Designed miniproteins, single chains, continued (5). Designs and how they scored, part 11

Each design is a single chain, and the fold is of that chain. pLDDT is the mean over its residues in the fold that is shown.

## One batch from the design tools (miniprotein)

Design m16350
Fold by ESMFold2-Fast:
Structure m16350 (fold): chain A 92 residues (1-92)
Amino acid sequence: SREEILALVHVIAAESTLYVAERILENNGPIDVARENIKAAEELLERLREMAEKLRHDPELYEKLKKKIEEIEAKLKELQKRLEEKEAEEKA
């Protein structure tokens, strides 16, 4: 369905922005670019939560999307913590 395709596109976009942020943080790259990608992932995660609510009528797709949202949220929290640690190091 169109709704399933849009959800998958948003999942890929969120995973891609988090991947870029992780690689920047691992290589001590530009912190501002890492922050921008983390913020983009936060916005995409909010959109994914809205999309999941609209897909509650399809239990299988809803559970699959919910699991992906949980995985993305966990990675986002990890990278947010790493970004805060890097920003603290730069200000010290």
Scores: mean pLDDT 86

Design m16351
Fold by ESMFold2-Fast:
Structure m16351 (fold): chain A 76 residues (1-76)
Amino acid sequence: SEELVKEAIEALKKLVEENPELGLTDEEIERIVRTVAESDYFVLLTELVRAVKEGDLEKAKKAAEALIEVARQVEG
């Protein structure tokens, strides 16, 4: 879903802005989210969006780390 992709990009951008140690650029955020959306792991986008909306920083960071790892594996 393009709507889910847009929400996930916005959620991850907000998380990175508030947590710069994640070290992701806007280009990397869009690449990661779109890569995961085209994979079998798209449910992780829903988990990220939910965690960010709930303000659950621990869950949001874990979801973001999972997205980064999945994107790395899919692209490698």
Scores: mean pLDDT 84

Design m16352
Fold by ESMFold2-Fast:
Structure m16352 (fold): chain A 76 residues (1-76)
Amino acid sequence: MEKEAEELEKELEETPDSDLVKKAELAFKLALAYEKIGDFIKATSYLFAGLAYYEEAGKGEEGSKNVKKVLEEIEK
């Protein structure tokens, strides 16, 4: 899990700013990865980053849906 989060962070940094959808997807994956290892501060930060990227891409509704899915996964 921790190694997965590190790989996702590297991929996010290497992703161009023009690819907002991919950045949003990576941010939500990072939020889930950090939640699973108990790093709630980083998980929350990446949830907000993912929402911001989706909103900038004009996909705010998709961002909201993905936040709900992440929160449901945490509640298990």
Scores: mean pLDDT 75

Design m16353
Fold by ESMFold2-Fast:
Structure m16353 (fold): chain A 92 residues (1-92)
Amino acid sequence: AARAEELTRKLEEAIKNGDFEKAVEYAIELTRVFNRDPLGAAPHAARAAELLEKYAKETGNFDVDLATALVLMSLGIAKAIDPEVRAAVEAA
């Protein structure tokens, strides 16, 4: 949970600074953290997905778009498997 929160904060800062390389790096790491702790990371991953979707649309950056797809796919799979993860994402 704490690591997912930290990564989401760093991701938001990287996006604001136009550092798309760092944004992609943090998104991939967040996906790894989410796979280990889906319940604890779900609200942070959901918020990160919203940020990434917005900025992928605004920038047209291919790497950001791929990172966004990875986060969304991980959330979608976890929501399908675990109703508690689904509830946590919906509450975020």
Scores: mean pLDDT 77

Design m16354
Fold by ESMFold2-Fast:
Structure m16354 (fold): chain A 77 residues (1-77)
Amino acid sequence: HMEELNEQIRKRAEELAKKINELYPDYEAKVVETDDEIHIEIRKKGEKPIDYSKLTKEEQLKYVKEQMDLIVEALKA
């Protein structure tokens, strides 16, 4: 069951990353797989990596919401 779940998560993540890249060419989305986790990294092309230790909690939430909105739109497509 866990291996089957991981395969479904990976497949969904791969599909979402592909859709995000197609819908938002200014963004780069990729699937990252580790031994324990599969996740999607979304970054704006040309934007510096965000130092979260320098951001307020409100700024961090805004960044996360922006990424979530991209994922939701990709799911609709």
Scores: mean pLDDT 69

Design m16355
Fold by ESMFold2-Fast:
Structure m16355 (fold): chain A 107 residues (1-107)
Amino acid sequence: RIEALKKVDELIEKLFGKSLAEITREGLFLEDIKKADIEDLVELARALHEAGEEHLVYGLYLALKFRLKNVTAAIAGAIGLYNAGELTESFEEVLKKIEELAKELKE
């Protein structure tokens, strides 16, 4: 878990050029995701899953699926849905959808 959390921090800095603390203060937006490397974004989703941060994985998926401008707000919404047991798609299905949607966003 500690190693997975460190990997999340490293990937966030690599993808967005900001720390997790800076993203928490400034927000994460769809334009930040659009500029991100797809392979690193997929690795971030895996690292979040390994860290047990499922609500963050599903929040990212929902932001991409519905093209929500404020990704941080989408993640906050996903916490409620995850705790209610409404997020039922498998991690592997969500991961594949994240990759496909991120590719579409760059076009």
Scores: mean pLDDT 73

Design m16356
Fold by ESMFold2-Fast:
Structure m16356 (fold): chain A 73 residues (1-73)
Amino acid sequence: MEELEEKIAEELVKNSDIPPEYEEEFRKHARESARDIVELLKEEARKKSPTEEEAEELLKETYEKLLKEMEKA
């Protein structure tokens, strides 16, 4: 979980044309956004899946897709 949040935050920073003087502040916001995204994905998977196993599988697939998409940018 922490590794995924960190990678999402780093990708957000990389894809932003933020001036160096604002990079540290933007990085803090990027980390908060990454955490919120992960939490939303967890909650949605739990609601959509009739079983806990299916929810975990859906979460795993969503995480892998999101991570790949962020790394491409």
Scores: mean pLDDT 70

Design m16357
Fold by ESMFold2-Fast:
Structure m16357 (fold): chain A 73 residues (1-73)
Amino acid sequence: LSPEAIEAKKKAIELYKELNDLVEKRQQEIDTLRAEGASPEEIAAKERQADLDVLRKLIEFQKAVEKYNELLK
């Protein structure tokens, strides 16, 4: 594999780990709000923000995977 392909693979793996960490962290935050008796409105707002944050990170990950795949051709 080319050096560029190796670097692209490392970047994709990094973003995958960041995505998993983000999902876990956001879920813990939501669970904490529920445990503390937060309002349904606060919980819904946090869930929407979590979904947007995860979607943005997923898009970054997908772009990194696409770059790696192009370098393999």
Scores: mean pLDDT 85

Design m16358
Fold by ESMFold2-Fast:
Structure m16358 (fold): chain A 94 residues (1-94)
Amino acid sequence: MEAELREQLDAALARLPASLAALAERLANPPSDVSEAEVAEARARLAGIAEEVRAEIPAVEEELRRLGVPEDLIERVRAYAEALARGLEELARL
């Protein structure tokens, strides 16, 4: 039950750096058919998504608490969201 959900969240968090690194490589060395303007637009969208993720964290935490989700799982969800937002912000600055 809860152990499976913890394992899934921990696995998702562990996979996140690899996904972000792959995206960073694509933004740093885009395919020849992708323009500088498209890369700049993609970076701006990533910055917007990061801001939205950060803004939603308190509301998501409140909803999870209302649903009776254990605090340690809420902390894992927060850790994932924070890591995602930070990674997207770093990609937007490249």
Scores: mean pLDDT 80

Design m16359
Fold by ESMFold2-Fast:
Structure m16359 (fold): chain A 74 residues (1-74)
Amino acid sequence: GVEEFFNKLKEILKKAEESVKNPLPEEEIEKLEKEFEELVELGRRTLPPQFFPLLEQFEKEFKKLIEEAKKKKA
């Protein structure tokens, strides 16, 4: 259900946090971004609207972490 969905998002977010501390190859960062985007789109289609603010918080934090990880690779 909803909890399993957000647990998957939390796991991806944790991987994004690790990628800031330990830089990953660009290909791995791209895979992580695609996996996250697919989950966010699924969430927008399937979650009750009451969970959209929480989904937006995860999306914002993920984008911030990925931007930081990419800066270390540039």
Scores: mean pLDDT 80

Design m16360
Fold by ESMFold2-Fast:
Structure m16360 (fold): chain A 99 residues (1-99)
Amino acid sequence: MVEELLEKAKDPNTPLTADEYDELILSGDVEVIAKVIVQEAKDAIEVLKLSPEKAAEYIKATIVNRMENLEVPQDKIEEILQKANELLEQEGLDASLVS
């Protein structure tokens, strides 16, 4: 289920489809959604060579807008982004996804 989507997101040759993103977000699994966001932030920094600030803007423009379009409650969006930021800090990445 959603753990399979996390494994797929780790492989740059198999990016998530729009439908798979919707499935992930609608699952409500804060931990898995946050881990996918962290993987995409790592790819933005390491593959696209974006600064941490630009990687955060990229994540907001893609996944946060999708969560808003799917009418995810604001409190849940904030919980997911806080968890993703905690995981990014643990990886040594100083990126804020909420600001």
Scores: mean pLDDT 76

Design m16361
Fold by ESMFold2-Fast:
Structure m16361 (fold): chain A 55 residues (1-55)
Amino acid sequence: SSGIEGYIEMLKRTIEKIKKQIKDAEKNNAPQTLIEGYKTSLKELEKRIEEAKKE
C-alpha cells in the first residue's frame, strides 16, 4: 500500500541524515558515546525497513 511505501521513504531519509551526522561527528572528534548512539539508531532504522518490506 501507499502507506507502507511512505513509511519506508521516511525511514530512508532519516537514515541518510544520521549517516551524515555520523560522518560529521567522526570528522569533528565528537564523543564516542554520541557516535555509538547514532550507529545504534541507524541499525534500528535499517531493521525497521527490513520488517516493513516483509509486510
Scores: mean pLDDT 83

Design m16362
Fold by ESMFold2-Fast:
Parts: sequence; C-alpha cells; structure tokens
Structure m16362 (fold): chain A 73 residues (1-73)
Amino acid sequence: SEIPELVAQLGDPDPRVRGAAAERLIALRGDPAVVEALGRELRTSTDPETRFLARMVLLRLGGPLAEAELARL
C-alpha cells in the first residue's frame, strides 16, 4: 500500500512533496486505511506542519470516519 509512504511524505522538508502527498491521499478517498493512517499521524506526530496537513486532508475527505478522528483531538 502507498498510504504509509504518502502519510510519511506529509512531513517531508520539500513543500511540493508534502502538497503532492496530501492531494494523492485525498484522491484515495474511498479507502478506509487513509483515515486510519491520518488519525494515527495526528495522535503521534509532534510536528505542527505534519499535524496541520493531516487535519486538512481529513477535513477534505469528510465522512463519519474522518469526522470521528477529528473529534478525538
């Protein structure tokens, strides 16, 4: 699965890599593994930029699973 690699790329030092990873994760909208991985990143990451992008992707995905992850934090 490309999902763990894309989530890791949300913390990349290159803003172009971060942006491309965020857009790809949004495109994978129908895969519940995306919401699970983003929720884990929000709970474990201490980097404010990574946390901001993970929250933005969850907001763009929407739906009950993404809303539940956002409500926990």
Scores: mean pLDDT 83

Design m16363
Fold by ESMFold2-Fast:
Formats: C-alpha cells, sequence, structure tokens
Structure m16363 (fold): chain A 72 residues (1-72)
C-alpha cells in the first residue's frame, strides 16, 4: 500500500520506470534497516546506489560529495 504510493510517486515525479522505482524502494528499505542497526557505512552505500538509479548522487547521505558534484 505505502510502497505502491511511493513507487507511483517516483514514476510521476522523477520519470522513472516501475522497475527502477521498485529497485529504489528496496534499496531504501535496506538503507533504513542498516541505519537502525547502526551500520552507517552500509546505509551510505545503499543511499549511493539509490542516487545512481535516480541519475544523481545520494542527496543527504554524502553532503560533501554532492556539493563537489554540483560545483563541477
Amino acid sequence: MDDDELIEGLMKEKGLSEEKAREILELMKQQQQAFEQGKLVEAIEYAQKIGELLGLMTPESQEEIEAKKQEA
């Protein structure tokens, strides 16, 4: 239910395919689980993969890297 709404939102807002939206959702769940377990490095890795699928760097997990990317 909530997942389907998020997938539809990603498809409409970002112009993503359903397949990519579902993959992003799965990565978001894995990121959240890693964060809850205190595995910040793993959470950041999942966030980076999400950013790659969105065609951008992970927005908030890698603030310095994103700033450098936008500056370039």
Scores: mean pLDDT 69

Design m16364
Fold by ESMFold2-Fast:
Structure m16364 (fold): chain A 60 residues (1-60)
Amino acid sequence: MDLLQQMTDAFARMTLDLARSVGVDRAVRTMENMARVSGKMNLGWETPIREGLRRALAEL
């Protein structure tokens, strides 16, 4: 699904930018909180946020 892939790419970039600005630990905590809140709100963003975070951590 093109949209899901684009969302995952965007969240990966967001995680890298956030880690650069506030540090890795705070970036991870922020992204995990966003994923959890998105899941509770049934937005369908939890999976792309978590996958984006995973990809970003592999590049750090």
Scores: mean pLDDT 81

Design m16365
Fold by ESMFold2-Fast:
Structure m16365 (fold): chain A 102 residues (1-102)
Amino acid sequence: KTYVAVVEFTAKSKEDAEAALIAAVKAAQETGAEVVATLVKTGKTFKLTSEEDAREFAKGVEAGDTIVVNVRAATKEEAEAVGQAVVDATKGPSRILVFEAE
């Protein structure tokens, strides 16, 4: 059994996107969750395993860009915790959806 959290957020700035993605990486390191970010305007998808990955992804982000963060974890609580870290860190509007996968 695996759980997925999908967070869609609109970045207020590059710095906002960086902070939100770093928050996801830190929460994922505590839980063992997998984090994948997609920049909607380009379709570019990156697996984030470090704060450095989050910073590199954020370099391509502009204010008003939509980012989708897919979190995969062993428990619903772990998936929610990582997804909520993104929601709490971003200054932009965000939506979170959590579901059981496979």
Scores: mean pLDDT 88

Design m16366
Fold by ESMFold2-Fast:
Structure m16366 (fold): chain A 74 residues (1-74)
Amino acid sequence: MSAEQQRKAEELQRRAIERMLRVAAETSDREELQRRIARIATELERELVEKLGMSPAEARDYVSRTVAEAAARL
């Protein structure tokens, strides 16, 4: 991956984590929280593939790490 692609991936990851943490702070329903987190994860995977040209496997790995990082901050 190019340095520019890496920087854009890191920016998308940071925004996704911020969105996940915001949803966790505002959502009292655990099932609703899980559904909203899943949507953010799906959007991130799509953006990594479509905007940055990541393979589906690479994007999935990146998303899994992003979700784990967000969960660790809760």
Scores: mean pLDDT 83

Design m16367
Fold by ESMFold2-Fast:
Structure m16367 (fold): chain A 75 residues (1-75)
Amino acid sequence: GPSDRQLLQARVLALLQEEGSLSASQLAERLGISRGTVSRALDALLRAGAVRRETVLVRSGDRLVPVSVYSVAPS
C-alpha cells in the first residue's frame, strides 16, 4: 500500500484541489499535524512539480505580511 508520506501528500493535494490555495500553517491546522511535517510534504510536491508556490500579502493589523500559499499545478 502507499507509505505514510504518500498518504500525506495525497491529503495535501486533495485539500488544495478543494480550497484552491492554502498556506503551510492552514494545511497544518486542517490536517492536525506539525507545520514542519507539512513543509516537508510541500517541498516534495514542489520538487515533483505537483504544486505551485506563490507569495500573497495578508493584512495583519495595520501592516501587510508576505505569506507563501500553495496550489495544485496544472497537469
Scores: mean pLDDT 86

Design m16368
Fold by ESMFold2-Fast:
Structure m16368 (fold): chain A 95 residues (1-95)
Amino acid sequence: SEKEKRALELAREALELAKRAIEAAKAGDLFGAIGNIIRIIGLLIELERLKAPEEILEAARLALEAARLALKGKFEEAEKKLEEAEKLLKEIEEK
């Protein structure tokens, strides 16, 4: 419960950082996009240390994938991955 709440908070932060990375990439702010990606990687490491549930880890990995796709200019694919991550976290939070 407490561990799961913390893991959800970290995964939510990863989604917010992925949104910022996508907006930075769209604006041509490459350094801003990379900075947000590095922070998402840090959150993934913390989630693995916490032994977070696989579903929460998957949501954070989808957020990272969205940010990386945006860095490559694949904005439609990035938004799709972000939506998948948000849906997965909502499903976990409803239980």
Scores: mean pLDDT 88

Design m16369
Fold by ESMFold2-Fast:
Structure m16369 (fold): chain A 83 residues (1-83)
Amino acid sequence: VDAALERVRRALEQLVEIAKKAGYISDEQVELAKRIIAATDPEEVRRLGEELMALLDKEGVPEGIKRAFRAAVENLIAVLEKR
């Protein structure tokens, strides 16, 4: 088990949980985030991540939450690209 991969996935899962509870994201965005977490292809993560960021931007989600999601997605891509 890759500790870095587990850590990044856990961070993204926790962020999804917090954003969902706060009402910042819809069920559609939660499902998209779950697909990102489960993905193993860095190019797929990048594509899905850009889609998620565009949806969060249109919904007016707070900058801190958007920044956290972008950082988590970018970290996941970086970890997958090194495998």
Scores: mean pLDDT 80

Design m16370
Fold by ESMFold2-Fast:
Structure m16370 (fold): chain A 90 residues (1-90)
Amino acid sequence: MEQLELLRRAVELLEKALEAIDSGNFDEAIKYLEEAARVFEQVDSVLARQAAGKLNLAIEALKQGNRDIAKKYVESALELVREELERLEA
């Protein structure tokens, strides 16, 4: 699978995770974040590794019920993925 396809899948998963967080469905959000982190493990990129680290922090925040902290980590990871996509599509 191409790096671009993996990163686009990660974006989709992160967007679904944010929707689940906003709806209060933290279990569903954690599942999407775990899938996105697994996708990032397949990407040979420093930015993808940084994004995976942020998702692990977001998962811990959700387990503690801290929605605002979790959203900040997911949004930060999404920004990193967007930057990597722009680099690969150029």
Scores: mean pLDDT 83

Design m16371
Fold by ESMFold2-Fast:
Structure m16371 (fold): chain A 73 residues (1-73)
Amino acid sequence: KKEEILEELEEEARRLEPEAEKLAAEGKYTEALVRHGIPLAEKATEAGLLSKEELEKLKAQIPKAREAEARAA
């Protein structure tokens, strides 16, 4: 069951990979994380593959990613 959920998440991640790569190439790291990274992490948390603390730490990186993007601009 855990393996099945992991396979589903991996397949979904693979499906989203081209869009995430395009956003990253455009310097839109925050948007890639919010649209693709966070939703996948939330599903992993619901499946017990990721702790709620790890999910919150990932979400806390969003403000830092925004600052990095602003500095790079």
Scores: mean pLDDT 72

Design m16372
Fold by ESMFold2-Fast:
Structure m16372 (fold): chain A 111 residues (1-111)
Amino acid sequence: MYQELFDEALSAFFNEDYEKAIEYFDKLLKHPDVPEELRILAYLLKMIAYLKLGDEEKARQVARELVREFGDRRELIDKYLEMLSTYVPKEIVDKIRELIDEAEAELAAEA
């Protein structure tokens, strides 16, 4: 069940096992029945995990995936990012916003 994958991903994330967290988030995002809230949180947490690993290019790729699926509902992305801002340093949150803005601009240029 996707809830178990999400719980495992969060456990790995808070234990700073970012590579393991990313693996569980990838498995979660392949499930067709995952609620939108959990999908957005999985994308955002996966971006944070990549930034913690120093892999900004992978974080940028995840931002493009997030924007392809939810870019028409930016307010929903911003809502969950604001929720995560309570648990994540401001510098990381600001970087996530930057990567999402870049992804929106890049995908708009491809249209």
Scores: mean pLDDT 85

Design m16373
Fold by ESMFold2-Fast:
Structure m16373 (fold): chain A 80 residues (1-80)
Amino acid sequence: MEERLRALQAEAERIAATGKATLEEVREELERLRALLEQLGISLDERADEVVENAPEPQKVYATAWGLARALELLLEALA
């Protein structure tokens, strides 16, 4: 489980850190991250969705990826 979460965190951080990825690429990777979180039974998206809803269109995808990366980071620390 932790190894899977680490992979998700790394991908989310990569997406958030790029700043140069196309919006479509970031969105596709974000959908994969969400699908993986659902498979793990993790309900961290509740707060991420609230942040996304309030952000401008381009920033919404980046805000969600960043929020997921932070949530996964905290979760990994709690599991450590």
Scores: mean pLDDT 56

Design m16374
Fold by ESMFold2-Fast:
Structure m16374 (fold): chain A 56 residues (1-56)
Amino acid sequence: MRLTSDEQIEDALRYFQSEAGKEAVRKFQRANGLKDDGIADKETQEALRKALETGQ
């Protein structure tokens, strides 16, 4: 993709799939009672969106 908003979102998702990102995802999954496999699946992404909105 070109330098658009979608590119920033994709970059963030790729970061979550990196070593540090996967570790952060696993910790977040454990805190929310989800499978701690480090994969940002649909449930993990939904929980992340909810946490970001609630933190506002």
Scores: mean pLDDT 67

Design m16375
Fold by ESMFold2-Fast:
Structure m16375 (fold): chain A 68 residues (1-68)
Amino acid sequence: SKEELKEEFFKLYLEANKEALANNGVVSREMMERLKKVGKKVVSAFSEEELKELLREAITAAREAVLA
């Protein structure tokens, strides 16, 4: 579902940001491939308006969790 895909994207986005912070800005190949796979699903499933809101929420959640 769209809600499951949104939640998967949020968790992956946060995980990727935490990995980058721990590794001097470097994200693993495995993480990059997961981001590409989920990103393609997100782009195909969501409208442009839904994508803007999804990205806003993901960025906000990641900032709060990572920079707290």
Scores: mean pLDDT 80

Design m16376
Fold by ESMFold2-Fast:
Structure m16376 (fold): chain A 92 residues (1-92)
Amino acid sequence: VREAGERGARGAYEGVRLAGEGEREGNAARAAGGVLRAMGSALSGALAGGGSEEAAEMAAEGARKGGEEYKDSEAARLAGEAGVAAARGAAE
C-alpha cells in the first residue's frame, strides 16, 4: 500500500515536471505526455495500493507538489490537477 502510493507520487511528480518542461520548450507532444504520465502514475499507484485512501492521498500529494512547484506552467497545473483527480477517483 505505502510503496504503491509512494511510487504513484513519484511518477505523478515526474509527469507534472515533463508537462511544464514541454510547455516551456513549445513541445506540445511532451507537454501532453507529461499530463498523461501524471494521471496514469497517480491512478496506477492508487490502484496498486488497493484503492485505499492512504495510497490515493500519497499519489495525489506527488501530483499536488509538482503542480505547486511548476505553478507558472498551464500544462503543469493541468497535469497536477489531473493526477490528483485520478488518484482520488481510484479510492472511490
Scores: mean pLDDT 77

Design m16377
Fold by ESMFold2-Fast:
Structure m16377 (fold): chain A 69 residues (1-69)
Amino acid sequence: VVEKTVKAKAGEVVTMTLEFPENVPTRVTLTVKTTKKTEEVVTDFPAALTVTEKVLMTEDGTVTATGEA
């Protein structure tokens, strides 16, 4: 399990990069927590390596990326 959290302001693009073991199916959960709401985006990857996801922040808050292999 790999987890990273970044604080961001409204209008910013957050880039989250996670590194994983080779040749393992990986699930990445991106949690965007703002003052208004919490949103989760789950993406499944057939093979692990390096995963980069980008989030446009609509409000001030935090972005947490969690990777499971």
Scores: mean pLDDT 74

Design m16378
Fold by ESMFold2-Fast:
Structure m16378 (fold): chain A 116 residues (1-116)
Amino acid sequence: SAKLEEIERLLAEVDRLVREAYEAMKNGDFEKAKELFERAVEKLDRLSEVLDQVTDPEEIQRAIELLEAFKQRLEVMKKEAEKTLSPEQAKFFNEMMDKLLEKVDELIERAREKLA
């Protein structure tokens, strides 16, 4: 569906923004990383609006699967940040990642409530 396709595109945009934020952190650019995370949050807020319009149970289930897969990718990125960044950079990056993970969890919970 067009709504599932938009959800997939928004998640791909968030993946790109998170990767760019990681590269900014590697370069010590905390301000750029913060701006990229703020843009990622805006994309997840847009995804929330699209998800609210999804009414088909099979499409809701597919959206949950996409969000859960995305959550796993963020968790992997947090672990890589701990290994590759300085302790200060990893702390800052992972605090921003935790904010994204909290929003993803909220989206998954709202989608699951629609199936009940």
Scores: mean pLDDT 90

Design m16379
Fold by ESMFold2-Fast:
Structure m16379 (fold): chain A 92 residues (1-92)
Amino acid sequence: SEKYERMIELLEEIKEAIENEDYEKVFELTEELLKLAEEIGADGVFIETVRSFPELVELLKNDPSLSEEAKKQFLIALVESIIDLLREEEKK
């Protein structure tokens, strides 16, 4: 699906924005991703995962016990998990 390809592109752009510490762009791209996921009628677990992502980003960003590198690696791994979940949904 063209819309699934666009969602994967948005997730890859979110990863790049995290690497660049451009969290404003992360939030903008996440809102666009959520809108597309709702339009497609994606799985409820996927939609809730995307919806909760900005709150998790804020929690990690404000955690003084983690290094900036550890925060980015965690967020990137989470986005990669979301990409894997989306690819699994496309196969159905």
Scores: mean pLDDT 82

Design m16380
Fold by ESMFold2-Fast:
Structure m16380 (fold): chain A 70 residues (1-70)
Amino acid sequence: MTKEELEKHKERIYNFIYSIVKDKEKAKELTEKALQKALENAENYDGSMSFEDWLYQIALELVVEYKEKE
C-alpha cells in the first residue's frame, strides 16, 4: 500500500461519506481522516478483503462516530 493508492480512492471515499452526511466540508474532513487512518494502519492490511472495502470500513467507522455525536 502506498500514499498514491490512498489518494486514488479519495474521490470515491468522499462521495460515499457525502452521501451519508450531506455536508461538503464535513465530508472532506472525514475523507482526510479516513486516508490518515488507512496510512496509519497500512501494516494491518493483509489482503483478506479488497483494498476498496478496507477503505470503506474505515470511512464508515468515522461516519458512525460523527452521527452518534450529533
Scores: mean pLDDT 75

Design m16381
Fold by ESMFold2-Fast:
Structure m16381 (fold): chain A 101 residues (1-101)
Amino acid sequence: SLEEVVAEAVAMAKDPSVSDEELQEYLDRNAILLSAETLRYLVSLGLTVEQVTNLEKLTYKSLFTVGYKVTVNDLKKTLKISSSTASKIYNYLKKAKELSV
């Protein structure tokens, strides 16, 4: 399932012995849109496996649905995080081009 794939990716992102190259290979093999660098950033902010899974679903929807644009408020509601954290994630993903805005 997507949750099992994300759980493994989050565990890899938390492991300092796992390189960004190894993590990126795992993400690419499992068709995850979030990059290794983005995943490490999200983990550094304290996001849970459930929150990362929901963000991956939202990222997919934003990139592959014509006219769909994600807002900071969508991130806040979907991930159940503070407005401050949602704004940080939004700006990071927008710069990484992992979110359609």
Scores: mean pLDDT 85

Design m16382
Fold by ESMFold2-Fast:
Structure m16382 (fold): chain A 71 residues (1-71)
Amino acid sequence: APSTPTEEIHSDLVSDDPQAAVDRLLAELEAGGWTVLSRSPLVRQPDGSWHATAVVRDPTGQEITLHVTVR
């Protein structure tokens, strides 16, 4: 796989429903014309936070890795 620098975005969210928070974030991106290419399942961390990653494509065709932390 080419080691091309992929644009990365980090999002820190506070929510009592981590899955709904991630789903809402991705739905807002799709409403803005972005495409969700893939997403990981939410993984509970030992500190009580949740982590997920998604690969999205913006309207210009740029591939972006989105890192989401929910506390």
Scores: mean pLDDT 78

Design m16383
Fold by ESMFold2-Fast:
Structure m16383 (fold): chain A 72 residues (1-72)
Amino acid sequence: GTYTYEKEGTTPSGERVRVTGTLDDNGTATITLRVYSPEGQLLQESRSQTTGMTPEDVKRIVDMMLRTVEKR
C-alpha cells in the first residue's frame, strides 16, 4: 500500500507551508511542497520523485524541507 507522511508549518511572514511525502509499492517517493500566502493563495508548488526510498527516508526529507522553508 501507499505510505504518506505530511507536515505543515508557517513562515515568519505568515505564509502557510505544507510538505507531503508519499511512498508507493515500487519504492518511489513523491515529495510535494506547497506554499500559501497569508490570504490562502497558492504561491508555490514543487514536486520531486526519487526511487529506492524507505518510510524513514520520506519522513527525514519532509521534516528537513519544512524546517528549511519555515525560515524564509
Scores: mean pLDDT 83

Design m16384
Fold by ESMFold2-Fast:
Structure m16384 (fold): chain A 90 residues (1-90)
Amino acid sequence: GPPPPLHTAEAEVEIELPPGASEADWNRAQAEVADRIVAGFKAMHALAPADEPVEARIEGEITPDRVKAKVTFTASNPEAVQAGAEAAKA
């Protein structure tokens, strides 16, 4: 039959950098953004049916004042994509 319908949810994850941010501040902000994305992916997988597709698409933006990522979670279970987005925001 046709593949199951897919649902999407988006989350923006950003960490503001202090004035005069050092390389260590940038590395910490990047690690925090990555940890939030991983938390979102884990939350989505916990609710997704075992035999249905799940994916996450990540678009990153780095500016002098912040590290930002936009994450689009995609799954056949709308509750799973919402859980992913909410976990990534926390």
Scores: mean pLDDT 79

